# Ledger of designs, part 11: designed miniproteins, single chains, continued (2)

Each design is a single chain, and the fold is of that chain. pLDDT is the mean over its residues in the fold that is shown.

## One batch from the design tools (miniprotein)

Design m4353
Fold by ESMFold2-Fast:
Structure m4353 (fold): chain A 102 residues (1-102)
Amino acid sequence: MSEIKKEALELLEKLIKKEKNEETKKYLEEIKKIVEETEDEEVLEYILESAKLLEEIKNEEVRTEVAKTVVDKVSGNGKKPGVLGALEAVEEAKEIIKEKGK
């Protein structure tokens, strides 16, 4: 297992264990599954960045919206899977945090 994949999995598992909102927890578990299925270091780096952003969010509604956005972008339904979707997840997560606060 790559170092970045291990770091992403460890952070996601920490976030899942800490998460009290069942909907957000479900999205975090979906992100973890995506990480387990990928060996693309660029995808893993962007997912790790998204997970770090999620760790900083104190507002439950913002955290749920960001987690859902990461799942939607990274899972990539038939268009721009992998690196571009993972990058878009980070960019949109940062925009949501800027607009709505942490």
Scores: mean pLDDT 81

Design m4354
Fold by ESMFold2-Fast:
Structure m4354 (fold): chain A 85 residues (1-85)
Amino acid sequence: NEEIEELLRRLAEILGVSVEEARELLFNPEYADKLQELMAGLDREQLIEIGKLRAEILALLNGGKITELKISDTSETIKVDIPLP
């Protein structure tokens, strides 16, 4: 899915990682702590953009259904309750 790859590329650019790494950070629960570490270096605007990109990617993968998305005021923490596809 080219649209998902485009969104993953944007996510990777913000996080400063490869597209392959961004995919692991998004879908592999083993990488949840790593994702939080990477987000600790980001500003609030970047965290909001990441939240939106993750929501869009998951909507495409799950037929347009998203669970709750929560973004904190610090540039360190995003909690997202995502069912695995």
Scores: mean pLDDT 67

Design m4355
Fold by ESMFold2-Fast:
Structure m4355 (fold): chain A 94 residues (1-94)
Amino acid sequence: MITVTDVTAPSSVKVGEPLPVTVTAEATEDGSVRVDLVRLDGTVVQSRDLPVGKGRNTRTVTFTPTTAGTYLVVASALGAEDPGGAFATVTVLA
């Protein structure tokens, strides 16, 4: 079982700037966490899979937004029946 416990991201970045996202997860087994950069309409614009091992995991992934707007950064366990997820809101400035 993999549980995403926290997602941390900057509250704002500019278009073309790196958006670092830190994900914390606790795992009872090896697996993966998916991190999606999502528009408010539900469109996934960028995605990354992060490998996790048994125990507490802290992983950083960097996105580069190409369009201004408000986004959600969503982290969820891959393959879980009840994907425990966490999210952060990011404003991308032109």
Scores: mean pLDDT 80

Design m4356
Fold by ESMFold2-Fast:
Structure m4356 (fold): chain A 100 residues (1-100)
Amino acid sequence: MTEEEEVAAARAVLARYREIRADYENGRITEEEIRARLEELRPVAGTDPEAAIEAAALEALLAEKGVVPEDVSEAEKAEIAAKARAAIAELEAFVAEAEA
């Protein structure tokens, strides 16, 4: 993948993540709707770049908000959320540095 393609993909994921996060925080989309969309996208995310971007954004939001299977411990939920926040911050830094 070219650096330009990587920057474009990272920018698209961040933009979609921010939109979905805002919708979630304002009650315009539910956790159940996010999970349903992710499950519909999962089979095509490997071949459709737009589906891959949407799936990545949805997974990042669910992980950040601690939405994981009920059998996951509280410590694992906190670790998943922390890793998701770190990954988002690293993605933001990557885009900012590449556009500098």
Scores: mean pLDDT 75

Design m4357
Fold by ESMFold2-Fast:
Structure m4357 (fold): chain A 94 residues (1-94)
Amino acid sequence: SSAERATAEEILALLAEMRARLEAGEASDDEVFATLDRIRELAAGLPAEHREAVLTAVDTARAAVAAGDREKAISTLRLLGAWLGSRFGVPYRG
C-alpha cells in the first residue's frame, strides 16, 4: 500500500542517516539506540514478514553497537536498507 511504502521510505531514510553517522564516527551509542527504537516503532506499519526482518536486523545492530562492533552494525544496516528498498521498489541511498 502507499502507507506501507511511505513507512518503508521513512525507515530507509533513518537507516541511511544512522549508517552515515556511524561511518563518520559521529554517532553515540545512545543516539543509535534511539534511532533503532524509532525504526522498531515504524516497523509496526509494515506487513508481518517485512516487520520481522526489520526487527531482527534492529536487534542485531543494537547488540553489535553494545558490543563495540560498529563494523557489524554498519554491515547489518546496509544489508537491511538494500533488502527493504528492493521489497518496496525504493532506491536505497545509504
Scores: mean pLDDT 86

Design m4358
Fold by ESMFold2-Fast:
Structure m4358 (fold): chain A 110 residues (1-110)
Amino acid sequence: MIKEILKLLDELADAELALSARLNKSSDPREQALGRKLEVAADLYRDFKKQIENEKDPSKLTLLLQKIYYAEQQLIAYYDQAIKELPQFAADLQHIKALSQQIIDLIKKM
């Protein structure tokens, strides 16, 4: 479970940065705004991974996983809105959303 969450956080950060790199080449301000949001989310996922890897206290690890759970719920809501605004990126955003949902589903089983 923890090892699978760490792997999904890496895959999620990589997917967000790959999409952000494409969006940052655009002259559309809406696409650039999405790109910046995805960069912030990728940094958040990398920070969560580092915190999990360094946490030895089971109670603090549980609180950290709860924080990740709530962050993922908020990000999924954001991805749903981004798909409505920029449907040309729906495939990439649905893939990112699916990775976030897998993290939520793993945390619920702990």
Scores: mean pLDDT 90

Design m4359
Fold by ESMFold2-Fast:
Structure m4359 (fold): chain A 92 residues (1-92)
Amino acid sequence: MTEEELEAAIEEAVERLGELPAVSPDALAEWRETLRRFAETPIDVRTLTNAALATILARRRDVEGDGKVVTWKPGNEADLARAEALLAELLA
């Protein structure tokens, strides 16, 4: 993907994340950094965005004890695990 396509996809994804309850600016900044790190991989933007979203949501679950809240869909654990595995492979 081009840098312009990546930046456009990041901003679109960040706007969508901003609609979720209790999403912190730090989480949005982490998403931007993660997607930019993947700019050098031959992975399409949609796959990257979906993996980043799932990873951010999984991390939100782990830090919700700090007073942050996230809306979860019932039964999304398998999708989160899959995206987490995909991101681990891409970051290796």
Scores: mean pLDDT 52

Design m4360
Fold by ESMFold2-Fast:
Structure m4360 (fold): chain A 75 residues (1-75)
Amino acid sequence: SAMQAAALARYREVALALAAENPEAFAAAETASEAERAALDARMAREAAERLAAEGTPEGLFVAEALRRGLAARA
């Protein structure tokens, strides 16, 4: 849907910003195990959800809620 496409675009933008802010973690991930990469992905998703929720926009809140649901389903 258009909402899902917009949500994905917003998540990607925030994810790229988080990668730029955490160069050491992403550098370490290059040689990390699959489990360690999954843990980094989960941490980045949590940080992205917090940042997007803090924006207070309907779009950001939608993405934050979707990310939190995804994390809960994998816990």
Scores: mean pLDDT 79

Design m4361
Fold by ESMFold2-Fast:
Parts: C-alpha cells; structure tokens; sequence
Structure m4361 (fold): chain A 94 residues (1-94)
C-alpha cells in the first residue's frame, strides 16, 4: 500500500529528526487510524514500523521501553505491539 509506505517513510524521517521512538510510532499509527486503514492494514504497518526501527539501528530495549509506554497509555494494542516486535526481529534475521 502506498499509504503504508508513506507512513513508514514519515516514521524514519521522525527518528532521523530526533523524535522519540514512542512519538514516531504513535504518530504513524494515529494517522493510519485517522485515514481509515483496516485492522489488517494497521497490523501490516506495525510490522513495517518494527522492521524500519531495526534497519535504523534502534536498540531492542529502547523499542521495548517505547512500546510499554504506549501500551500503558492505550496508544497501541497488544496485537500492534506483537506485530512491531515480529517486524523488528524478522529484519534483524535478514
């Protein structure tokens, strides 16, 4: 999806600009929800955000801390957290 690719690029640009991992994740998923992306598209975006975080060298512990912060605030679902972590680990294995 072009929309997913644009949101992943925005996520990478936010991280390069010095934005926190938590803020970058919340922004990408929040915009996707506002655009009316389906649950399946949101989980695919979540997986690609995880892969992008790995590609950009975000340490696993920093990603885990960001996801815990977002879960405590209801900003991400357990399914979205699992998808982000799956994407991150898959990218590291490649």
Amino acid sequence: SQKIQELVQMFKDMLRAGESVAHAIASALGIAQALGLSKEELLELARQLGAAAAEMGIPRQELLDALEFLKQRGAVSDEEVAAILAGYEAALAS
Scores: mean pLDDT 91

Design m4362
Fold by ESMFold2-Fast:
Structure m4362 (fold): chain A 94 residues (1-94)
Amino acid sequence: SKLEELLKELEEILKELEEAHRNRDFEKFRESVKRLIELLKELAKELPEKAAGFNTLIELLQSLLSEPITVRLAGTAIGLAQLLVKDLKELIEK
């Protein structure tokens, strides 16, 4: 399904975010956050009833990209991606 494809892409993005954060590769981290934003836009199209929540997360992530990435802000983006993976897995499995 489209949701299963989006979940796989989300899991890939999460791994990229975690790796970039560990390596202090802030440019690669920024690129992965941009991919996460685009994936959230696709999720909003597939789950219109949850679109408001996804749009709030997009605004948060865009705010993170507009400023220098700190360890705390990077941890926030990774935490959000982890929660999205969990929530999307539960949605697909039910």
Scores: mean pLDDT 82

Design m4363
Fold by ESMFold2-Fast:
Structure m4363 (fold): chain A 78 residues (1-78)
Amino acid sequence: MSAETRAAAEALLRAAEEELRAFVRERARELGLSEEDAENALAFALGAASWELDPAAAVEEARRLAEGLLRWYARLRE
């Protein structure tokens, strides 16, 4: 794999991460959570999803994990 191919893949992942971050922040606000809770959920989800071989599948898993963590945080904040 060339450096150019890696750069393209990383750019796609960064764009997807930015979209995911926006989604997670909006969802956290709807649940009454802080931006810190949103960032923590996103960081955990991205870390856990890093084992996925397909970048598209990794983003989808990260979204699902972040959603689950935000719901968990909302329960803890009750």
Scores: mean pLDDT 72

Design m4364
Fold by ESMFold2-Fast:
Structure m4364 (fold): chain A 92 residues (1-92)
Amino acid sequence: MPEPSEEQLERLIESLSKLSDEEIEEIIKKLDEEVERTLAEAESVEGLSPEELREVLRELARRYRLLAELAEKAGRKKLAAKYREIAERFEA
């Protein structure tokens, strides 16, 4: 996973803090759809070993945990909770 720059993280926090509650709810809805599609795709990929699949899912979990921390710093507790839930699902 490429490590995001401090400037990239600052811009993400600023963007999240500027979103309305309605925009946050739309993001949460889209995240639910994205997660379902990602899990379905992971289950359908022929040629991945169980260990390779676990590694991909662990990388996704780490990414969503980072997004949860950024959302928390932006004061977006509901979005942060959603990102943590997604990370937990991928790490299971």
Scores: mean pLDDT 76

Design m4365
Fold by ESMFold2-Fast:
Order: structure tokens, then C-alpha cells, then sequence
Structure m4365 (fold): chain A 79 residues (1-79)
């Protein structure tokens, strides 16, 4: 959990600096790590990630969709 949350923190910092590529890569890696966590920890990561997505452009969200959508669908089904 802490490692995935640290990656999301790095993604937020990258967005603040205008480093779109680093922001997207850190979100992808956080989602990948979250898939291996407990259901409760995955929900905490998903909540934080949703707040970051609110600050992203439609283009950035489209790039993340192939990684995030399958994970979010699996999480919703498991909940």
C-alpha cells in the first residue's frame, strides 16, 4: 500500500511541475502494484487515484484507461 501511495504522490508532484509523462507513468505503476494488494488497500489506492484523475486532461486519462479500467472493473466486482 505505502509504495503505491508514494507513486501517486510522485504523480501529483509531476502534474504540478507539468511533467505529464512522469505523472502518467507513476499512475500506471501505482495501479499495477495495487492489483496485488488486499481489497481494502486497493480501495484506498483507488480513492487517491480518483482525486489525481480529476486534475488530468482527457488525453492523459485515455492513455491510462487500458491499465486503470480493467483494474477498477475487477475491484468493483470483488467489492
Amino acid sequence: MEEALELLKKAEEALEKGDEKSAVENVKEAARLAGGLSLEDQQRVAERLAKILEKMTDEQIQELAPTIVPWMAALAKAS
Scores: mean pLDDT 80

Design m4366
Fold by ESMFold2-Fast:
Structure m4366 (fold): chain A 82 residues (1-82)
Amino acid sequence: DEARKRRREFLLRRAQNQLTIIEMVQQGVPEDEIIKKMQEQGVPEDTIRFWLEQIKRLQQNQSLLDQYVQQLQNTIATLQAG
């Protein structure tokens, strides 16, 4: 089913992009540079800004951010496996 494959690929790409943004934020990359790099990967600016806001909120509690990273990694592994 091509529709199921496309949805899986979309969800995988979304999780990978969110993880990449988290890694850049943790490395202290400026917001404008993160936005530019993610736009080059085909992510819309409004989506990038929304994710950045969520990540900044999670950064106020390191345990929640760590849990979110683990959830993204598990999502990527699950989508790649089946």
Scores: mean pLDDT 82

Design m4367
Fold by ESMFold2-Fast:
Structure m4367 (fold): chain A 64 residues (1-64)
Amino acid sequence: AEADGDYVAAGDRHWAEGEQALKEGNLKEAAEHYKRAFDAYVRAGRATDPRGLEAKRKAEELGF
């Protein structure tokens, strides 16, 4: 698969939105953004990105 910088930017955006939702106590919304962040990093060819893996872990811990 061809890596695209736009997917990295999307991952960074969803990570930031997930962190914001978590701070606001919106656990389901935070989990959805973390899942989207991980998916975006995978699509960018960065399945082992540390932020992407952390996002996946946080989404799993939130249970949504």
Scores: mean pLDDT 80

Design m4368
Fold by ESMFold2-Fast:
Order: sequence, then structure tokens, then C-alpha cells
Structure m4368 (fold): chain A 109 residues (1-109)
Amino acid sequence: SAAERARAIALAGEFGVELHELELRYLRGEVKEEEVREKVKEALKRQLGIEEPTPEEEELIEEVADLYVEVLKQMSVYGSVANIPQSFFDELKPRGDRLEERLAELRAK
């Protein structure tokens, strides 16, 4: 699914270890949504090697962080990714596919 792909992008390598712990802290109520967004954005900038993002790159990073937070909110409601209704992922698919394509373009540079 699109949300599973966005999560997989965020969980690549050592980057994934940091975000997995942040995910667990969010589900425990130890961190707020905004802190999760900021950490995902920082991690994406590091993964992409972007020090000073262009407006287009900043928008892409924001959209990926938004999608990741939307999935975490659903995980909080349903207890796990496996329990989130398929309709949620179906609605996210066009957004996720677009973001995945744009991220692949940035990584190819």
C-alpha cells in the first residue's frame, strides 16, 4: 500500500531504527504529532543529502511527513498497521505513488 511504502521509505537502514523508536514513543503518548513531523523531516533531509531544500523539495518533505503522521494516527486508533482498514490505504495510494516517484527522482541525482 501507499502508506506501507511511505513507512518503508522512512524505515530504510539506520534511519529506520531512529524512526521506529519515535513511532513507539508516539503510540505511548510520550511525543506529540508535531515532534514526529519535525523528526521525519530531519531524517528525510539527511537521507536525501539535502542541507538547504528548494521550495519544491521542502513541499515534498512536508507531504511525506504528513502521510507518515496520518498512518501513525490510524495506528493509534487501530493498534497496528495490520488492523487499519484497506480503504484508508486505497485513499492514500495516489498520494503515496506520487511521493514515491518524486523521492526516486531526488535520489537519482
Scores: mean pLDDT 74

Design m4369
Fold by ESMFold2-Fast:
Structure m4369 (fold): chain A 91 residues (1-91)
Amino acid sequence: SKFRVSALTPKGALVESSDWQSTLEGLLKGLDEVIDSVREMDEFLVAIESSGSLSEVESVTKVVIEHLEKLGYKASLVSLTDKLAIIRAER
């Protein structure tokens, strides 16, 4: 399975996307890179695109939320499907 992370404005406009990643480590690295594009924003959305199963998206979404919280954001799940998860991050 492959995953791509994107940073979006609170209104859902695309700011930055990572390359497609086949590992969780690669996904978290891509997440750090797209967060750099929104670091001055008090609130943004993170989109996780998946070629995998719903259970893989659920697992990856949980890890991404935990990573955002470690970076000092309050992170919450907005929506989740087998193709796309949306997370809200705020300071």
Scores: mean pLDDT 86

Design m4370
Fold by ESMFold2-Fast:
Structure m4370 (fold): chain A 76 residues (1-76)
Amino acid sequence: MDELFEELARLIRELLFLGVSKSELAKALAKALKISQSTASRIITKLLAGEIPESLSKEQVEKMIEVLKEIKEKVL
């Protein structure tokens, strides 16, 4: 599980460096997980702070990683 959160945080940092906004990431994650954008934004903020969000299942983390990888492919 920790390895998945590390990969997720890494992808978020990389996408921010490439110019993708936090709001764009929050919108994409909210759609994929069927959660609110405010919840997705809080998850992103916690991950960037080095905190692990306790409300996420392994399956949700894997879906987030997949979505972020798809965004990266479109940006590169």
Scores: mean pLDDT 80

Design m4371
Fold by ESMFold2-Fast:
Structure m4371 (fold): chain A 66 residues (1-66)
Amino acid sequence: MQKALVKESGTYLVLGLDGRPSLVELKKGDEVEILEWVNDGLVLGRILSTGFVGVLDASKLELVPP
């Protein structure tokens, strides 16, 4: 299971599974479980601290090696 870490604390625009954008507060080092790569710039992820599932900008995430 691929994981990533949030690079910088802040309020992030995340596209939910219903296609609606939401503002989500993330902290540097928050774990995101990568469920699927939508394309080279976007991932479908689950934010482990909140359980939120949505599409995130991959440039804001640092991939954790296995």
Scores: mean pLDDT 78

Design m4372
Fold by ESMFold2-Fast:
Structure m4372 (fold): chain A 65 residues (1-65)
Amino acid sequence: SAVETYSRAVQLNPQDPTALYNLGRAYEASGNKAAARLVYQTVAEKFPNTDQGKDAKRRLAELAA
């Protein structure tokens, strides 16, 4: 699954904002909004100056609204 694929990518490189953002999207696509929110919060907090951090912040706002 996409969750398994991106979880593996995050384990191999925990400092990769792309893998973390994709993991958040994979959780969102699987209907696990709680896990998606936590992953997006992590990306937005740790990588605020990246495109992925900015996109994660936007998606987090949509999930919270």
Scores: mean pLDDT 82

Design m4373
Fold by ESMFold2-Fast:
Structure m4373 (fold): chain A 81 residues (1-81)
Amino acid sequence: MTAPPSAKELLERLEQIAEKDLAILRENGDETLARLVEAIFNGADDATINEILDKLGASDEEKAIALALARYNRRLREEVA
């Protein structure tokens, strides 16, 4: 069995994916969605995530998913620090 990736390795992979996705979204003019993706991967606080999601007209379920992803990214950053 291959060992699971470390928190540092996961964070590095997530940052590379985020940079690529953000570039594509910004080239397409989806700045609000790009801001949401950037905030999630940077581990922004719940208030910031909710503000962006409100602008997108997100449901309570969609907000819960986005907040969970942001919290996961914050935990990964804490493990690396």
Scores: mean pLDDT 74

Design m4374
Fold by ESMFold2-Fast:
Structure m4374 (fold): chain A 72 residues (1-72)
Amino acid sequence: DALELIARALAAMGVDPARAEELVRAMGSLRNALQYVLAEIRYYLETTEVSPEERARLEELIAELERKIAEL
């Protein structure tokens, strides 16, 4: 579920996951929203100190986002 992936990405960055639907509306498509959160989570990993376990989860989430974008 693309919406669930967006919510997980938001939560991983400390953003309210309930905002996922609002983000899709603002971006105009699921693809645009997925690309936006993918870019944001990559930037988050560059600028935020995270544990090794958190890094592994975020890298897995990036892979899931990339796969989902390719399906659209």
Scores: mean pLDDT 84

Design m4375
Fold by ESMFold2-Fast:
Structure m4375 (fold): chain A 63 residues (1-63)
Amino acid sequence: SAVQRRAAVAELMRLTGLSEAEAEALVDEMLAIGDLERTVALLRSRGLSEEDARRLARAILSL
């Protein structure tokens, strides 16, 4: 949903410091990957903790 997507983008911006456009592109990349562990690894490469990366990855892959 649009509401859930906006929440995920906002959380990405808050945790990573990315712009809105960069965060939206990252959400689309994660959806294209479609794999939890690969998405967690991507978020961790952006500086998220294991706990934050796993929580956010599950939320995004449920969009």
Scores: mean pLDDT 85

Design m4376
Fold by ESMFold2-Fast:
Structure m4376 (fold): chain A 70 residues (1-70)
Amino acid sequence: IERYRELARTGTPEQGKAFSGVAAALEARRAGHDEVADQAIEATKELMEKYGLPDEVRAAVERGIAEARA
């Protein structure tokens, strides 16, 4: 979680929104709020498509989404 929050602070505003979405999904999953986690994952995917993030950033966000789904 903290890793994705740090990434959100060090990138562009658009990258920050995507990584903040990953952090929110991970927090919700850890708290047992599965529906909230799933909603945060979908919102983060929409943000990635909307902003056209670089491939390396997309890969990092996709890894975070995979962690949030586990």
Scores: mean pLDDT 76

Design m4377
Fold by ESMFold2-Fast:
Structure m4377 (fold): chain A 114 residues (1-114)
Amino acid sequence: MEEAKKLEESNKKLSEAVSKLLKAIDDKSDKETLDKAAEEVKKAMEEANPLALSVAQLALSVALVVSKKEGDEYSAELLEELLEKVTELLAKYSNEEIGKELRLLLELSKELKE
């Protein structure tokens, strides 16, 4: 029954995995450490909802710009791979599916409107 809590935990896991990867990049960690952190992000993405994936996409995009500016080509390559995966996962959420959910919310809001 606590589906909201499980979803919150999955989204938090993605946020923590992304944060860990960004810290490893900032610390100029070895390739094995970066690869492991990237794999944790990939696993966390599979359990995340579209909103959490969108937030992760933004964070990874900013990190990619910074890595390219600093000449960190290995981190940039990993971030590009993660961005490709998040884009593929987001593409699986159809505009029609999102539209149906939004329509339901609007109908509920209309009934509660004074």
Scores: mean pLDDT 75

Design m4378
Fold by ESMFold2-Fast:
Structure m4378 (fold): chain A 94 residues (1-94)
Amino acid sequence: SAELRELLEEIRRLAEEILASEDVEEMLKLGRKVVELMRRAAELDPRLEPLAEGAERALKEAEKYHKQGDTEAARLILRTMAHELLEEVERLLA
C-alpha cells in the first residue's frame, strides 16, 4: 500500500528526529506524532498492532516519568522506543 509506505517513511523520519534531540519536550511531542501515525499504520496493516501498542505504552511511561521530574528516564524510554521503531520500520521498507 502506497499509503502504508508513506506512513512508515514518516514514522522513520520522526524516530530519527527523536534520536537526534536532547530536548525531552521536543522528544515527547515527536513521540506523540509517532504513536498517532503507528495507530494509523496498524489500521492499514494489523500485523503492526503490537508495535503500535508498544509505542503507545512507551510514550505513556515517558510522559509519567517526565511529569515526576525524571527527565533522564523519560529520554531513555523515548530513545529505546525510537530505536525499536527504526529497526522494524526499516525492515518493513526494505
Scores: mean pLDDT 90

Design m4379
Fold by ESMFold2-Fast:
Structure m4379 (fold): chain A 65 residues (1-65)
Amino acid sequence: EDETELNALIASAQAYGEVAGLKVEPKNLEEAKKQYEIAHEKAREKEEKEVLKIIEEQAKEELKK
């Protein structure tokens, strides 16, 4: 029921929130769904930036020997 769904969404949102640097504290299922969506999007954006940074660093190492 709602508690089981809420716990699952909070756990997922908190995992994405840690990557994105967001604090996830929903009080109900509707808030959990919204915070999950936000945390997921922000975590994806941050992950993409980190991947690009790694690629750029590797390219710079090759060029600046």
Scores: mean pLDDT 72

Design m4380
Fold by ESMFold2-Fast:
Structure m4380 (fold): chain A 105 residues (1-105)
Amino acid sequence: MLREEALRKLEELIELVREGAPLSEIAERLREYAEEFRKDKSEEAAAIADLLESLADLLEAYERLGLPRERALEALEEAKRAIEEGNEAILFMEGTFAIEAAVLR
């Protein structure tokens, strides 16, 4: 149930990026979604929330550096794939996004 909700939200954000929405707006929506998931006390919800926050940090870095929109689409698709695969993939992808965002700072 939580994964299905997260996948739907990510698909909506992918469409917004394709339509030309600023990555800062996508990052804000990701943080709002992360806060909503954190209200659930489950380990799965916490893992999803952490993934969405790391992705938000990465998208803000992409916008600040003027990187192509295609990089943001790739990151969003990677986040979707991790959620579909489960908790180990979510934790791995969260770490990957956090490291990339830190390097780009």
Scores: mean pLDDT 87

Design m4381
Fold by ESMFold2-Fast:
Structure m4381 (fold): chain A 75 residues (1-75)
Amino acid sequence: MAEARALVERLVAWLVGQPEEQLETAAALLVSEMQAAGLGEEELRHAIALLRASDLPEAARERVIATMERVWAAR
C-alpha cells in the first residue's frame, strides 16, 4: 500500500514536469506503468486527485485526466 502510493506520487510528479505538448503521451505512459506494477482503480483515483490538486493549467489537466481514464477503460 505505502509503496503503491509512493509510486503514484512519483509518476504524477514526473508527468507534471513534462512539456505541455507531451502531457497526453505522458498520461498514457503513466497508466501503462501503473498497470505494469499491478495497481488498481484506487491508485488511479489517487493519481487523478493529485492531478486535480496540481498547478497544471485547467485545460491541460482535464486532457491528462481524460486520457488516463480512456486508456485505463480500454483494458
Scores: mean pLDDT 82

Design m4382
Fold by ESMFold2-Fast:
Structure m4382 (fold): chain A 72 residues (1-72)
Amino acid sequence: DAALKEALRAAARAGEVLAEVLATGSAEERERALALAREAEARIQAALDAKDYAAALEAARALLAELERLLA
């Protein structure tokens, strides 16, 4: 399943960016990044439980974009 594979790749990249924010960010940036990750994780898990891999991919990509904005 291409969508599942892409969702896992996007989630892995989001995890890398999250780790960077947690290592280099301010306390406020770390708190925001963790809140974004928790909400996205819930959305991704719900999509995976529904076998909606396109929705999981969209949620993972949205998280990645938001975390990259915090890092920039």
Scores: mean pLDDT 85

Design m4383
Fold by ESMFold2-Fast:
Structure m4383 (fold): chain A 98 residues (1-98)
Amino acid sequence: KKEEAEELKKKGIEALRNLDFETAVDYFKKAAELAEGEQKAEAYTNLSVAYLRLGKFDEAIKAAEEALKIDPDNRYARRILAVAYYHKGDFEKAEEAA
């Protein structure tokens, strides 16, 4: 279970490095489903990054919010929320997330 989630995370990160954001989304979604605790928060954070790179801002927000439910002090997930809201033109929510 943890080993499967870790392997999927590594494949997702490799896809991100290769700018294959759709493949990264698929791997990070599967990692989030299999992972628990901190690994699940990391998977949601990475999923949010992949969605942000695809311009899927609503999906990026949802994934970052899932990460923050598990780890409320996750600065990276909060930063992704701010960036996604900024791109949607919701500057007030972007400021609140920062």
Scores: mean pLDDT 84

Design m4384
Fold by ESMFold2-Fast:
Structure m4384 (fold): chain A 69 residues (1-69)
Amino acid sequence: GSMLSEEEETRILGLQVRAAMEKAGLSVDEAAARAGISPSFLRDLIAGKRKPTPEERARIEAWLAELGF
């Protein structure tokens, strides 16, 4: 199997967040509030400008799992 780089994992996470937001009809601010993270951080993440910390990543992954992603 292909080994995913941290950069590629971050890119995939950003795409999953965008898909979840679109499916749920959430704004960036609403999605960030539900995930328990900063809206500015979430904007930077989906734009590919910032890598999440392990704690931020865990919060996002938990929120995505709650939505069935």
Scores: mean pLDDT 80

Design m4385
Fold by ESMFold2-Fast:
Structure m4385 (fold): chain A 94 residues (1-94)
Amino acid sequence: SMIDKIRDNLKGMGYSDKEVDRIIKQMNKIIDISKNGSPQSTIKQQTYNLVKSMKTDRGIGVVQSYISSQYQQGKISKQDHDIMIDVINQYKSQ
């Protein structure tokens, strides 16, 4: 599955099993709140909390790829995808 590939990638970057489990849970959470029609402010806050918790820029890249993949599969709207990517780009520019 895509989640198993993400798990392997993060472990290859030096994330522990516990950190990988937390990251995957947080990624699933932002997709679920998007699917449930949560407010833009909630999507922004949860995306920010996820990327802020990442230890590496490469790990943030994995999160970006996951979000883009969810959009390409039709699982989230373009609006929610764009909000999530904007939050990540703003964080990386700080």
Scores: mean pLDDT 87

Design m4386
Fold by ESMFold2-Fast:
Structure m4386 (fold): chain A 67 residues (1-67)
Amino acid sequence: SALAELADELTLELSKELPSDVTLVVAPSPRLATEVVRRYDAAKRAMSILFGEGVSREELVRRAREV
């Protein structure tokens, strides 16, 4: 379904900035179709801010595990 494909793409995109030992999965929902268009960039930017460059890998792993 379109929602499942959208959730898979969002999972893949957000997971690019996480360590390989951290798993992130976005669940498909009716609200995802509306929110992703308006908030995808905001969510991705929030992840980039939380896991930004200059932070140690250990600190990135710690923060990712708290999300």
Scores: mean pLDDT 52

